Designed miniproteins, single chains, continued (4). Designs and how they scored, part 102

Each design is a single chain, and the fold is of that chain. pLDDT is the mean over its residues in the fold that is shown.

## One batch from the design tools (miniprotein)

Design m15761
Fold by ESMFold2-Fast:
Structure m15761 (fold): chain A 120 residues (1-120)
Amino acid sequence: SEEIFLLAADAVARALERLYEETGDPVFREAAERLRELARGASREASEEDIERAYEIIRETYAALMASGDMEPEEAVKISALVAVARLMAERGLSTEELHEAVQRVARVLGLPGDISVLK
């Protein structure tokens, strides 16, 4: 659903803002600003539970991507944010098709290549 997508994007934006406050690294702030704009259509703010879950997913995904050794921090943050939106939506029981659409929307907003597969 659109509302679940917008709330997931808001949760991820807030988690990225928290990471910016903790690290001072502008890559987290820039990703947060883009997702905040995407989430502006949400009827309410994301729950603290969803924000904390997004934070966990971003940290885990970022660590895994950076451990690969072949990825720049900016790209790793963007992919981690995309994975977090998709994961939150999947945990709410949304279909693979809805997840695919959400991944494409997030990738576009973050300036990632359109041919990104994080679920396939």
Scores: mean pLDDT 83

Design m15762
Fold by ESMFold2-Fast:
Structure m15762 (fold): chain A 72 residues (1-72)
Amino acid sequence: MLEREIELALALMKVGIANILLKNGDLEAAKESLEEAKRMLEELLEKYPSEEVKKALEEVEKKLKEVEEKLK
């Protein structure tokens, strides 16, 4: 399923970018990338329920919470 594969890959790339930004201390930019990834993964999970998508979404939500705690 081409749409699912492309959307999942793009979401995972945004997570990768966020990880680089987090290591660099750019918390605001990392938060933006994680929020974009979360939106993509939530939409993808609604259309194509998948354990891989679910796990990716859980990872993004966990990282986003960590970033938000640091921004408080």
Scores: mean pLDDT 81

Design m15763
Fold by ESMFold2-Fast:
Structure m15763 (fold): chain A 73 residues (1-73)
Amino acid sequence: EEQESLERLRETKEKLLANPEEQTIAQELQVLAIEMLEEGVPLEEILKKLMELTKEKDEELYKKLLEELELLK
């Protein structure tokens, strides 16, 4: 499970990095989350960091990220 999840996240990160000029703030936060996961940062700390940054930058994006992150439980 963990290996499969990391593999999917790596693929997502690679796709986002392949088109840097087309990245949105949501995609930048997604890349950051994937990098933190690859570095072994606990999921709870990653979620807290992403929520704080998203809430400050874009409240609508914050709501969407909360919905997506609930899918990981």
Scores: mean pLDDT 67

Design m15764
Fold by ESMFold2-Fast:
Order: C-alpha cells, then structure tokens, then sequence
Structure m15764 (fold): chain A 72 residues (1-72)
C-alpha cells in the first residue's frame, strides 16, 4: 500500500547517512506522498543512473521494487 511505502521511506531516510541517497529518498518520498508514483520511479531511475556505490544502489533498487509493487 502507499501508506506502507511512505512508512518504509520515512524509516529508511531517518537511518540513511549518505547525503546523495538521502536527497534521492527525500525527492521520492515527496512524490509518493503526492500519489505521483510514476514520477517517483523516474526520479529514482535518474538517481540510480548517477550512483555507482553498490550499497547505495541496493537501497534505491529496493525502493524501486516497492514502488512497482504498489503500482500493480
């Protein structure tokens, strides 16, 4: 659900220390709160295209998977 996705994003953002990942998570969270899930996926894919760190990529790919589950 969108509510579970918002909670996950807020919890992840609170624990994240990487400023680039935090910026991406914040943008995605604001779009998800607005119900703009397709725009959230686009923002996430742009962030993933610029991030090479494997740990950061895993975080953003998990967020992508969760957004795609809500879109079903």
Amino acid sequence: SIEELIKYLEERLAKERDPVVRAALHEVLELVKQGKLEEALEALERALSQITDPAAREVLEEVKRRIEEVLK
Scores: mean pLDDT 85

Design m15765
Fold by ESMFold2-Fast:
Structure m15765 (fold): chain A 94 residues (1-94)
Amino acid sequence: GEAAEKAKEYAEEAKKYAEEGKFEEAIEKLKEAIKEVVKAIEEGDYEGAEEAAEAVIEAARKLIALSKDPKIKLEAEILEGIARILRGLALLLK
C-alpha cells in the first residue's frame, strides 16, 4: 500500500543522506520510514510492511557502517532493532 511505498522511499533517502555524510538527516528519515511501516501494519498490508521493514534494516546497517559517531551508531542500531521487530510482527500477522 501507500504507507509501505513511503517507508521504502524514506529508507532510500536515509541511505543517500548517509552516503553524503548527513547522518542526522539519515536518522530522521529512518524514523519517518519506521512510522510508515507501523501504518502499513495497522492497515493490514503485512507483505508491504515486511518489504519496507527490510529496506529500513538495510538503510540502518549502511548508516552504522558509514558513521564514526558512537551516538549515531547507537541510534541507528536501535532503529534497526525496531525495524526487525516490525518485520517479525508483519510475518506473524500474515
Scores: mean pLDDT 91

Design m15766
Fold by ESMFold2-Fast:
Structure m15766 (fold): chain A 80 residues (1-80)
Amino acid sequence: MEEEAKRLVQEAVDRMLAGETVDLDELIARIKELGLQPELDELVARTGSPGEAIAELLARLFGYETPDELTAALVARVQA
């Protein structure tokens, strides 16, 4: 499960670096297929934001302490 989620985020980053548009709905659908929908739904209910919930879930899966650290890493890779 965690390795599949890491791969999902890595693919999204690679697509952004290749100049492709990443579809948020597609990303959410893949997270649900990985069996992470209950965790995502709980985080959405707690944060009030699907994007913030996704960032928090993915930060944990990649071993970052905070969603801000994951966001900074993604931005740095896109800008490189």
Scores: mean pLDDT 66

Design m15767
Fold by ESMFold2-Fast:
Structure m15767 (fold): chain A 67 residues (1-67)
Amino acid sequence: SHGAEAARKAAEGAARAGTGAAASTSGYQFMLNADTEEGREAGLKGAEAGAAGDWKAGSQYARLAGE
């Protein structure tokens, strides 16, 4: 039914959002711990990508932060 399919898509979206949020948090921590402006800029971009729902880009920055 429409409701069951919507619920499943919402669950998938929530799982993806959770990944993006974790990546955003890791990017923010990477920014705070960076000793260079390049590192801070990369961390900030990762946090922004995660917050915008771009979990792929956010996950890349989470990996750089030592995921």
Scores: mean pLDDT 54

Design m15768
Fold by ESMFold2-Fast:
Structure m15768 (fold): chain A 80 residues (1-80)
Amino acid sequence: PEVLEKLPEIHRKILEFLLELYEEGKISEYLTPEGVEALKELKKKLEEGTATPEEIIKLLEKIYENMTDKGKIELAKYLE
């Protein structure tokens, strides 16, 4: 989505990590149920083209707050 070009690089990489895990069906290992719901909302908004950069950042911060310890460790490795 074109809106990704307006995100800070770190937020874009976090989003890419999360969407990849979602497509692989592994997201529930890395997010709590609340985090999964926030990611589903974000994914839906991105597919519909309705997400603003501010809204994406807010949802990403909510998702990060709801990451498991395993999720945070794997994200840190991904960001290398």
Scores: mean pLDDT 81

Design m15769
Fold by ESMFold2-Fast:
Structure m15769 (fold): chain A 62 residues (1-62)
Amino acid sequence: SDKAIEETAEVLEKEEGMPKEVAKAIIEDALTVGGGTGKQLAQGLKDSGGSEEIIEAAEKLE
Protein backbone atom coordinates (compact mmCIF):
# COMPACT_ATOMS: atom_id res chain seq x y z
CA SER A 1 0.00 0.00 0.00
CA ASP A 2 1.64 3.17 -1.29
CA LYS A 3 -0.10 5.33 1.32
CA ALA A 4 1.23 3.34 4.29
CA ILE A 5 4.75 3.36 2.79
CA GLU A 6 4.47 7.15 2.30
CA GLU A 7 3.32 7.66 5.91
CA THR A 8 6.13 5.49 7.30
CA ALA A 9 8.71 7.30 5.15
CA GLU A 10 7.48 10.70 6.38
CA VAL A 11 7.89 9.62 10.02
CA LEU A 12 11.43 8.35 9.30
CA GLU A 13 12.28 11.66 7.59
CA LYS A 14 10.92 13.70 10.51
CA GLU A 15 12.38 11.63 13.38
CA GLU A 16 15.66 10.31 11.93
CA GLY A 17 16.42 13.06 9.39
CA MET A 18 16.50 10.47 6.61
CA PRO A 19 15.67 11.68 3.06
CA LYS A 20 12.14 10.57 2.17
CA GLU A 21 13.21 8.71 -1.00
CA VAL A 22 15.85 6.75 0.96
CA ALA A 23 13.28 5.90 3.66
CA LYS A 24 10.81 4.65 1.02
CA ALA A 25 13.50 2.49 -0.60
CA ILE A 26 14.45 0.92 2.76
CA ILE A 27 10.80 0.17 3.60
CA GLU A 28 10.11 -1.38 0.18
CA ASP A 29 13.31 -3.45 0.39
CA ALA A 30 12.38 -4.74 3.87
CA LEU A 31 8.89 -5.77 2.73
CA THR A 32 9.93 -7.41 -0.58
CA VAL A 33 13.61 -8.44 -0.66
CA GLY A 34 13.79 -9.14 3.09
CA GLY A 35 10.56 -11.16 2.91
CA GLY A 36 9.30 -9.27 5.95
CA THR A 37 5.83 -8.08 6.84
CA GLY A 38 4.82 -4.72 8.31
CA LYS A 39 4.73 -6.44 11.71
CA GLN A 40 8.30 -7.72 11.31
CA LEU A 41 9.49 -4.26 10.26
CA ALA A 42 7.69 -2.77 13.29
CA GLN A 43 9.36 -5.33 15.60
CA GLY A 44 12.78 -4.48 14.16
CA LEU A 45 12.15 -0.77 14.69
CA LYS A 46 10.99 -1.42 18.26
CA ASP A 47 14.12 -3.48 19.00
CA SER A 48 16.28 -0.67 17.53
CA GLY A 49 14.67 2.01 19.71
CA GLY A 50 12.21 3.40 17.20
CA SER A 51 9.44 5.75 18.32
CA GLU A 52 5.82 4.72 18.84
CA GLU A 53 4.90 6.79 15.74
CA ILE A 54 7.23 4.91 13.39
CA ILE A 55 6.22 1.53 14.86
CA GLU A 56 2.50 2.26 14.35
CA ALA A 57 3.16 3.48 10.80
CA ALA A 58 5.09 0.29 9.97
CA GLU A 59 2.27 -1.91 11.32
CA LYS A 60 -0.08 -0.28 8.77
CA LEU A 61 2.07 -1.75 5.96
CA GLU A 62 0.18 -5.04 6.43
Scores: mean pLDDT 69

Design m15770
Fold by ESMFold2-Fast:
Structure m15770 (fold): chain A 75 residues (1-75)
Amino acid sequence: LKEEAERYEKLGEEAYRKGNYDLAILYYTFAAEKYLEAGDYKRASELYRKIADIYKEMGNEQIAKLYYEKAKELE
């Protein structure tokens, strides 16, 4: 459970470093879902903030706002 979440998080970080924002969002989303299943709301919240930051970086401010709100709901 938690090991799967950590694996997807690492894949997302690698995709982000390579500038593949779409792939980074995909892996961070999978990681967040696995952290939620494991009851780790803090890490899921951190990942939704990272997703929001990437969407903002891409100019998708409305989608970024939705992910910031998702992160806040998990705090």
Scores: mean pLDDT 86

Design m15771
Fold by ESMFold2-Fast:
Structure m15771 (fold): chain A 77 residues (1-77)
Amino acid sequence: DLEKGREAFEKGNYDEAIKYYEEAIKKDPSNVEAWRNLGYAYLKKGDKEKAREWFRKAAEVATGPEREGFQLEADRA
């Protein structure tokens, strides 16, 4: 599903990408890439509020310098 999410995202099918990334998170809540990509998918759809929420959640599961990056993305969305 993470791979299917990336494929859908690359094709511009953001709703499909969101579905696969949500499934990836349900199977592995520690997968920071899935949380990050879900934020970007919402951003591509123009849903800045949802993007901000998902980037904040990515920051919660990430550690070290990667966490700061997600916090900045949340603040900017």
Scores: mean pLDDT 76

Design m15772
Fold by ESMFold2-Fast:
Structure m15772 (fold): chain A 94 residues (1-94)
Amino acid sequence: EEKVELLKKAIELLEKAIELLEQIGRSNGDSSKKRDEVIELLEEAARLAEEAGDKETAELARKGARYARQGDLLKAKEYAKKAIETAKKKLEEL
């Protein structure tokens, strides 16, 4: 029950991170603040997933944050999407 709420919140944060990454990809400048926000969202999602016992989603979200810090936004988005998939799968098992 508690784990369900944590994973739902993690998915919400991951979806927001993907939305911001899409906006950065389409924008013509001033991406640094949005990148910082993406990193914070991915790290918070990882923490919530870890607390929910979903280590796989937590690891994928942390990899996404790491790639975002390196400026690899395509990989950051890829790992965020994978994290949503694993979190949704975990929710179905709870």
Scores: mean pLDDT 84

Design m15773
Fold by ESMFold2-Fast:
Structure m15773 (fold): chain A 68 residues (1-68)
Amino acid sequence: MKVAKVVVTGVTSEEDARKAVEFIREVVEKKPNVEETKKKGEELLEKTGASSVEGLDENGNVIVKVSK
């Protein structure tokens, strides 16, 4: 299953926002599968103060979620 977009929550710093935007752009451009999106989302949460990442399909259904 392909992820078409992501929602990142809990980003409060400019540095973390930059990393979150980079991640969002990569997902939109490459449309990775659920497993790859989960792995990259977990890496983003470890690198930043972000609280959660939700991956959505093209219809807006949440198909993957990672949180701290």
Scores: mean pLDDT 81

Design m15774
Fold by ESMFold2-Fast:
Structure m15774 (fold): chain A 79 residues (1-79)
Amino acid sequence: GAAEVAAGAAAAGADGTMSTEAAAENLAGATGASLEDARRAVEAAGAGPDGTVSADAFARAAEALARGEAGVPGRLELE
């Protein structure tokens, strides 16, 4: 739920970063999305090339998944 998503963002390290894998797993568990969708959302939100994710990027990825921007195919009215 939303509380788990917020807790995941708070779980970022002291400098506000966490691994992409940890961020994706937290998002997938909290939102019910697949690890692949969660990982894509995290990367789209600004994950670093070394697989590090800021707390801000994690929060944006969670918001995008909740709105269906990255985890709900077919919400795109463009096709």
Scores: mean pLDDT 64

Design m15775
Fold by ESMFold2-Fast:
Structure m15775 (fold): chain A 82 residues (1-82)
Amino acid sequence: MAPKIKITPEEVPSLAAAIANGVKELDPSVDADALRQALEAKIREELEKTGEVSVVDLLRTAAQFASPEVRARLEATAKRLE
């Protein structure tokens, strides 16, 4: 089963920043600020709809900002977690 996490709205900026910074370390070409903003929007949307955040959806959102090599790694991880 795909992993889901429960967080509070107050934790959204910290989680988004942690993921964006992690992706930036794997792929220095990534615009970490743009990725952080996209992750914050996605996390807030999912929390409003379900109260939980899909780790698979977060990885796929990050993959959209990454280089082809890092994108393939993030997508492979997301597929393994499905």
Scores: mean pLDDT 82

Design m15776
Fold by ESMFold2-Fast:
Structure m15776 (fold): chain A 103 residues (1-103)
Amino acid sequence: SPLDNLLEAIEKKDIDLFLVHFNELLKKQPLTLDQLTEIINTLIEAFRNTNPTEEQKELFLQLIEELKTIVLPNIPKGSNTIPESLLPKVKEILIKMLELLNE
């Protein structure tokens, strides 16, 4: 699936491959909160496996908090999809998280 391909790109720390599969996922359907959560959990696991420094941990946590601040208040009540208007900012933060995986 496009999501499985995207998660594999994260494990490979391949930003270009991530972007290809993320754009393909967005062409097929709206991004769901469950899909975004799975992407973030995969990034967190990949990040932990790099044995990050305290500075890198703080930067990564800041990116998670920025993403939560952007996404959670702006999901319409009763919806499980990320508004399309937020996708460029979500993508930017996910790329920054993936860049931290490449020391």
Scores: mean pLDDT 86

Design m15777
Fold by ESMFold2-Fast:
Structure m15777 (fold): chain A 91 residues (1-91)
Amino acid sequence: MKEFSQSVEEVKAGVDALVAEIEATDLSERQISLKITAMALIAVGELFSGNKEAAKAVADGLERVSDILAPRYPEAAEFARRVAENIRKAI
């Protein structure tokens, strides 16, 4: 069985890395949307495994990412928020 605490740590590290990349680089809306989609797939995999805590960590992280994206990438920000809401409904 996968260690659930380790999955939560990996998700948080992934969110921090995504935030750092958004702040450090001039990413396209497409690149950002693909990264949000990758985080959504992680949440789906964790939910399938019964790890609701890791899925919640993805939702929390995507809400933070949405707030960071909103000034420059409003469509990607809305997409991140919508994905986070859908993950929370599945928990």
Scores: mean pLDDT 80

Design m15778
Fold by ESMFold2-Fast:
Structure m15778 (fold): chain A 68 residues (1-68)
Amino acid sequence: MSEETLRAESDLAMLTMQYHLGVLSPEETIEKAKELKKEIEESDAPEEEKESMLEALEKLIEEAEEKL
C-alpha cells in the first residue's frame, strides 16, 4: 500500500466515524468527502485501491445527502 493510499484510508475511516458519531453535519461530511475524493482521484495510487475508496466515499455522500 502506498503512503497516499494509507493516508486516504485513514482519512476516510476518520470521516466516516465522525459522521456516524454526529460530530460532523451532513453538509460538512459531504464537503470533506468531496475534497478527499478529489485527492484520491489525483493521487498515483493503484486504480483498484482508488475504486474501493471512491465507492465508500460515494456511499457516505449519498447517506449524508439523504439527511439534507
Scores: mean pLDDT 80

Design m15779
Fold by ESMFold2-Fast:
Structure m15779 (fold): chain A 78 residues (1-78)
Amino acid sequence: MEEKLREAEELLKRAQELYDEGRYEEAARLAEEAGRLFEEAGDRRGAATAYAAAARFYELAGRPERAAEALARARELA
């Protein structure tokens, strides 16, 4: 459990770095993976935050359908 939380946090940090570089699709994918790891660890708030970040990054990447899916997932967990 703790190991999955650490991996999720590291993925979110890397996603933010990719976002700062304008690499939005890659940032979105890492944030989405972080969301999955937070869910597996039972951290619903962490998962909701990660999926919300993924939604924003997918929107910036020109992937509105993926953004909507990620946002819906975040809302289910909130």
Scores: mean pLDDT 86

Design m15780
Fold by ESMFold2-Fast:
Structure m15780 (fold): chain A 114 residues (1-114)
Amino acid sequence: SAAEIAKLEEVARLLSENIALLVEALRAVEAGDLDRARALLERVLELNEEARRLLAELGLEEEVARLEENIELLRRALAETDPDRLRALLREALRSEGELLNTVLRRLDALRAA
């Protein structure tokens, strides 16, 4: 339906924004600006919680579970004090967000083709 397409488009927008913010957070860690990195991660966490709500409304249980795993990964990153471990967690979060975005985009293509 048009409403389902609109919700998935919003999820794709939120995940795309999160990818951009995670790239900026990685750059901030590399520059030694951990305060900026944490502020960016807090924003990513907020946007992921919004995307999770929309995916749950769509009944996409597998995508919800994947996003909840990424939310936990981001919470671990926010608590991380070692820059090397933080960088590793951010790279894992970025990969996971990208995989989720690709899944959402494939679902959008399928709905538009129906």
Scores: mean pLDDT 90

Design m15782
Fold by ESMFold2-Fast:
Structure m15782 (fold): chain A 59 residues (1-59)
Amino acid sequence: DRREQEEMRRRYEEVRRFTEELARQVREGKLSVDEAARKLAEFTGESFEDARAIIERAL
């Protein structure tokens, strides 16, 4: 399904861009890892634990 593929691609790009921005804010000392993980979990609907692992990998 082309619509599903385009929607998934756009979602992946949004998540990647948001993750990069959150990781940058953590590196700048503007957010803690836990705060960034919480924001990412809210954005993606993933668990806090999974979001935290993603943020730590992006650092």
Scores: mean pLDDT 81

Design m15783
Fold by ESMFold2-Fast:
Structure m15783 (fold): chain A 73 residues (1-73)
Amino acid sequence: LTASAGLYLMAGRTYLAKGDYDKAIEYFEKAIELDPENGLAWRDLAIAYRKKGDVEKAEEYEQKALELGARPR
């Protein structure tokens, strides 16, 4: 559930804002481990990889985020 994953997501976003993309990726991966259907975590993971220049991983995770975001909520 998002309650535990949300804390890792916030930590990841904090590191992303600080330019520490490796730490951001670590925390986003932890968020996904707890809630693999959290499209926001996949989106933020894609952003972190794009910032590192890993375009292929960024596009892969962006696609997963889009698929999860396309689900009705």
Scores: mean pLDDT 79

Design m15784
Fold by ESMFold2-Fast:
Structure m15784 (fold): chain A 96 residues (1-96)
Amino acid sequence: SLRERLMRGIADVAQEAAEKMSEEGAGELLALTQELFQRLAAARSLEEMNAAVEEFIERLRELAEKSKNEKDKEALEEAVRRIEELRRQAEAEAAA
């Protein structure tokens, strides 16, 4: 399903990013990821899933901007780019 594909892809991106980050930064990223997964599991429509992912991306951008750790900032910015790509691919496959 689209939901399972998004959750799996985002989980992989978040885990890889967390491995490159500080303990504090990784903890915040994984907490946001868990919150997203709860929202995706509860989503009843494609619009609700899209809204959840868009809000998650925005929160990751805010976390990156607030970070004083350069490695955390770089890992979060990379994670945002990869999640945006995953979302575009998932939307394209759902439209086909």
Scores: mean pLDDT 84

Design m15785
Fold by ESMFold2-Fast:
Structure m15785 (fold): chain A 69 residues (1-69)
Amino acid sequence: MAGFLALVARVELDFGDLEGALAMAERALEIDPSNPLALEAAREVARRAEEAGDRELAARARELVERGE
């Protein structure tokens, strides 16, 4: 289940839906806090959100990665 949610997060990223990608990554990490694909998706959301100037989304994604490490 966690792996499936992480794959959905990756698909959302490919479509440019950063909020959707973060939501799926959050759900995956609630099931498996160390899921590498979900952590990778959260890192990518943080990076793209920072580039876009969305500080709130970037902060949420960074917190999620820190909790998963």
Scores: mean pLDDT 80

Design m15786
Fold by ESMFold2-Fast:
Structure m15786 (fold): chain A 80 residues (1-80)
Amino acid sequence: SLDELLAELARLAETLGNGEATKKAIAAIKELLAQGKRKEAALLLESTATALVMNAYLQGRRELAERIQELADRALALIE
């Protein structure tokens, strides 16, 4: 489910030191979806995932970056 994908994204972000910021972004994404603002929700998810992927690469965690991208792509497919 979307909720499970977003929860897993938050757990992975926590391992990068971005747990709090990512949890806030996910809360905002869920609020946008509740308001029917699917395009804004998708854009916020894309920007959040891009920042996490970049941070994972900067930490030398390539497999984690790929996992984050996979989860984000699956979540985006459920929003669109």
Scores: mean pLDDT 88

Design m15787
Fold by ESMFold2-Fast:
Parts: structure tokens; sequence; C-alpha cells
Structure m15787 (fold): chain A 61 residues (1-61)
């Protein structure tokens, strides 16, 4: 029961952070000219890669 509660909290924290990152990834793809259909079919990994590339570009500027 305590272990289940700890796992649930870790997932909740991961989900909240993941939602923020994925939302940013979708926004970046929209700004790059991707369609809503393409964004809906985009994998979570591709959204994370878009955020990573955007952050690297900002750090280089």
Amino acid sequence: SDDAAAVARAEARGDAGMQKVLELGRQILREQGYSEEEIKNTSNQTLLDAVHDHNQALAAA
C-alpha cells in the first residue's frame, strides 16, 4: 500500500512534467508549420526531441 502510494506520486509528478513538455513540443511544431493532423500523430519522443532542439537553439543564441 505504501509502495503503491509512492509509485502513484512518482507517476503524477512525471505526468505533470511530461504534460508541460509535450504541450511546449506541440507549440514548437505549430510555429514550425506542422499541421494539427501531423501533431496529433506525432510520437511523444518526437515532441521531446523538438523541445530539446529548440532549447539548444535558444542556448546557442
Scores: mean pLDDT 72

Design m15788
Fold by ESMFold2-Fast:
Structure m15788 (fold): chain A 100 residues (1-100)
Amino acid sequence: SMMDELLEEIEELLKEIAESTDLSEQSSLFTRIRQLIGEAMKQLSPEEAEEFLKRFTELVEKIAKESTDPRVKELLLVFKKDVEKEVKEYIEEKKRELEE
């Protein structure tokens, strides 16, 4: 599944963020995840995007919970919140286009 492959790639990138002590590297990895999500959103239906968002948020929460570094936990949870907002706005716009 395209969604399963996407989430597996995102999981690997999130784990790299959690293991990194370099803010520049972490920033680049977050940018890569955003690029992957942005590209996927162009191909997903609103229902598929909602399923992706659910699985993405559960994945980020899992990795944040498993981290022993409070700084990493906060970075991951802030990133989750930002992505949730961006993806929800995209889903609403896409639903609007389908009603027209």
Scores: mean pLDDT 85

Design m15789
Fold by ESMFold2-Fast:
Structure m15789 (fold): chain A 84 residues (1-84)
Amino acid sequence: SAAVDKKVEELVKRATSKDATVKEIAEAIRELGEILKKDPNNKKAWDALAKIASSETFKKLRNEPEVRKAQEELTKMLLEQLEK
């Protein structure tokens, strides 16, 4: 939906900002995970996760405990949703 697309775009902008906080990145990952849990075929959400993962901001903060927890939650959800 257009509303979900706009939310995904907002999450990417927040999480890839140079001034993005640990909390903002963790929240963006969790919210994208919830979107993908509801719709695993949402290409924009998958592209958003890839864009966040490739950002310099994420690379600097990826080992922070809150970001790590969000990534672990996402990984667990994806393993439950994807064909093995």
Scores: mean pLDDT 83

Design m15790
Fold by ESMFold2-Fast:
Structure m15790 (fold): chain A 67 residues (1-67)
Amino acid sequence: AHEVARALLEAGASPQTAAAVANLILKDPNPTPEQLASIPGVDRELAELAAETIRKLLAEGKSPLEA
């Protein structure tokens, strides 16, 4: 959640959008790009970036809260 929120902010997402993505990850640790794209302010590219970042961090043994 925290790492993905940071990556989205660095990519130009609003703080509100980053927070919404972080909240989704806490409920579903590996959300689909379609679920991410349903969040206001998340386009397809941001959704794919978030999904890839989550998968990478979970593969490294990070918890959903850290991802």
Scores: mean pLDDT 72

Design m15791
Fold by ESMFold2-Fast:
Structure m15791 (fold): chain A 66 residues (1-66)
Amino acid sequence: SELVEKIKELILQNNEEGAVELTRKAIEEGKLSEEEIKEIIEFAKSIGREDVAKKLEEVYKEVKKK
């Protein structure tokens, strides 16, 4: 999806805060599926950004509890 690609772009640009905030908003608005969230997290891990992957996992965990 365009949203997944935009989040991946922000991660590649070292815009961690932008990637995390866009992901949070998209999950809250129901615009990201669980598979898309997993894809973004796996992408961050694949490029060595385990710090970003961990932050994205924390955001998903918090929003999913709603």
Scores: mean pLDDT 83

Design m15792
Fold by ESMFold2-Fast:
Structure m15792 (fold): chain A 59 residues (1-59)
Amino acid sequence: SMEKQEKLKKAQELFRKAREVIPTDREKAIELMKEALKYLAEASDDPRVQEALRRAAEG
């Protein structure tokens, strides 16, 4: 519900920040991506989130 939607937004923001810092700070990018995945896992009841999480695991 609403709480899960907020977690999805946080995950998206963290992924965006990770993209920005990849060329300058790879370690920080990895930390941000791990945090994003934690938020996705908490929202994993949503089929769209499950699909996104699977794609992230593949990359």
Scores: mean pLDDT 75

Design m15793
Fold by ESMFold2-Fast:
Structure m15793 (fold): chain A 59 residues (1-59)
Amino acid sequence: GPAEEAIRRARELAERAEDPGAAASAGMGYVQGEELLKQGDEEGALEAAERGIAAARAL
């Protein structure tokens, strides 16, 4: 679903980012997203992953 896709994008961005700050921002989003998804919070998981991606891309 959308949350799982966003989590995957955040993980890929964290792994490919050359900037350590971008990697950390994307990594935080993916970790928080996975934790929320495990709790059944699909909306929160999507928001966490997208926030991490947005923060990483702003760098």
Scores: mean pLDDT 85

Design m15794
Fold by ESMFold2-Fast:
Structure m15794 (fold): chain A 73 residues (1-73)
Amino acid sequence: MTPAEVVEAGLARFEAWLAANPDASREEMEGAMGRVLEEAAARLRAAGHPDEEVARAVAELGARLEELIAARE
């Protein structure tokens, strides 16, 4: 599994969570984002990616998830 595939999977899962939770607070959205980021990091580490690639992919995913939260406001 590539870092790009993990980022896209995390993004899709967070979008699905947002659709299922239309009245979620900012705090609840940030909590869900944290879980998505932790799982993405765990998947990349399990796949043998180096720490630098894991950090880069998690940062990219985090930025994209923050944009989704901002777009709902």
Scores: mean pLDDT 86

Design m15795
Fold by ESMFold2-Fast:
Order: C-alpha cells, then sequence, then structure tokens
Structure m15795 (fold): chain A 55 residues (1-55)
C-alpha cells in the first residue's frame, strides 16, 4: 500500500541520516538508493490512480 511505501521511505531516509552522522557513507549510500527507489514506486502509484480517475 502507499502507506507502507511512505513508512519505508521515512525509515530509509532516517537510516541514511544516522549513517551519515556516524561516517558510514557506504551504508548511507545504500539507504539513499532504497529511498530513491521507494520514491519512484510511490510516484508510479499516484500516476496509476490519476489514470484510473480519467478512465
Amino acid sequence: SKEELLARLEEETAKAEAAIAAGDFEAAREHLLEAARLTLELLLEYLKEEVKKKE
């Protein structure tokens, strides 16, 4: 669901921030890439709903 995607996005962003603060840039990179993927998935879900509305 979109709620699950949003919750995961917030979690991954927080983990990336914590990793940056700890100087763990490899972990930060991984969490930021996952956050980017989740953002694209959320955008796709919003686009699908708009297409359905105009159907």
Scores: mean pLDDT 82

Design m15796
Fold by ESMFold2-Fast:
Order: sequence, then structure tokens, then C-alpha cells
Structure m15796 (fold): chain A 110 residues (1-110)
Amino acid sequence: SELVDAIIDLLKALGDKIEEVIGEVDPEAAEKIRKLIEETIEKIKTSSEIEAVKLAVETVGEIIKILKELLEKHKSDPSTPQEVIENLEELILLLEDLKKKLEELLEKLE
């Protein structure tokens, strides 16, 4: 399925972007998100198109929660550079927009 392949490619690109933004900032959180994405991709490979989009929505939502907790942790640490906080806030906004677009796609498929 072209849609399933596109969702897999999207999740891979998200993993790369998250590693770029937080890989050096919090390697443990980056690894947790990478593993979550890899596990989701393996589930998507055997899923219908509707289930693939549902899994992508759920996974992006879980990543947003992890990143929001990471943002609060770094905001409470006076040694965290302001650029790190700004990059995390921008990444969260990008993921929230992506989740909304995936939810809109899901409504069209149901």
C-alpha cells in the first residue's frame, strides 16, 4: 500500500528529526522515542491503511507527551540553554500539527 509506505517513511523522518533536536540533549529520551517509532513501524507493516494511520496518530501523541515532559524538566533546570527550550517548543508544535493532519486523514478513510 502506497499509504502504508508513506506513513512508514513519515515515521522514519520523524525519528531522524527527533534525534537531531534531542539526541545530544537527552540521549535516553531520544532512544525511548526511537524504539517506540521502530515498534510502531513493525506493527504498521502488517496493518490495514486505517490501522496504520491510527497507529501513527497514537505514536505521535505518545511522542508529544514525552517531549512535553522533557520540556518541563529542561525549563526547571537553569543550566539548560534557551535555544534547547525553543527547539523543543518548535518540535512539539510541528508534531501537534502533524497529529492533527493525520487525524483529518483518518476521518476521510473511515
Scores: mean pLDDT 89

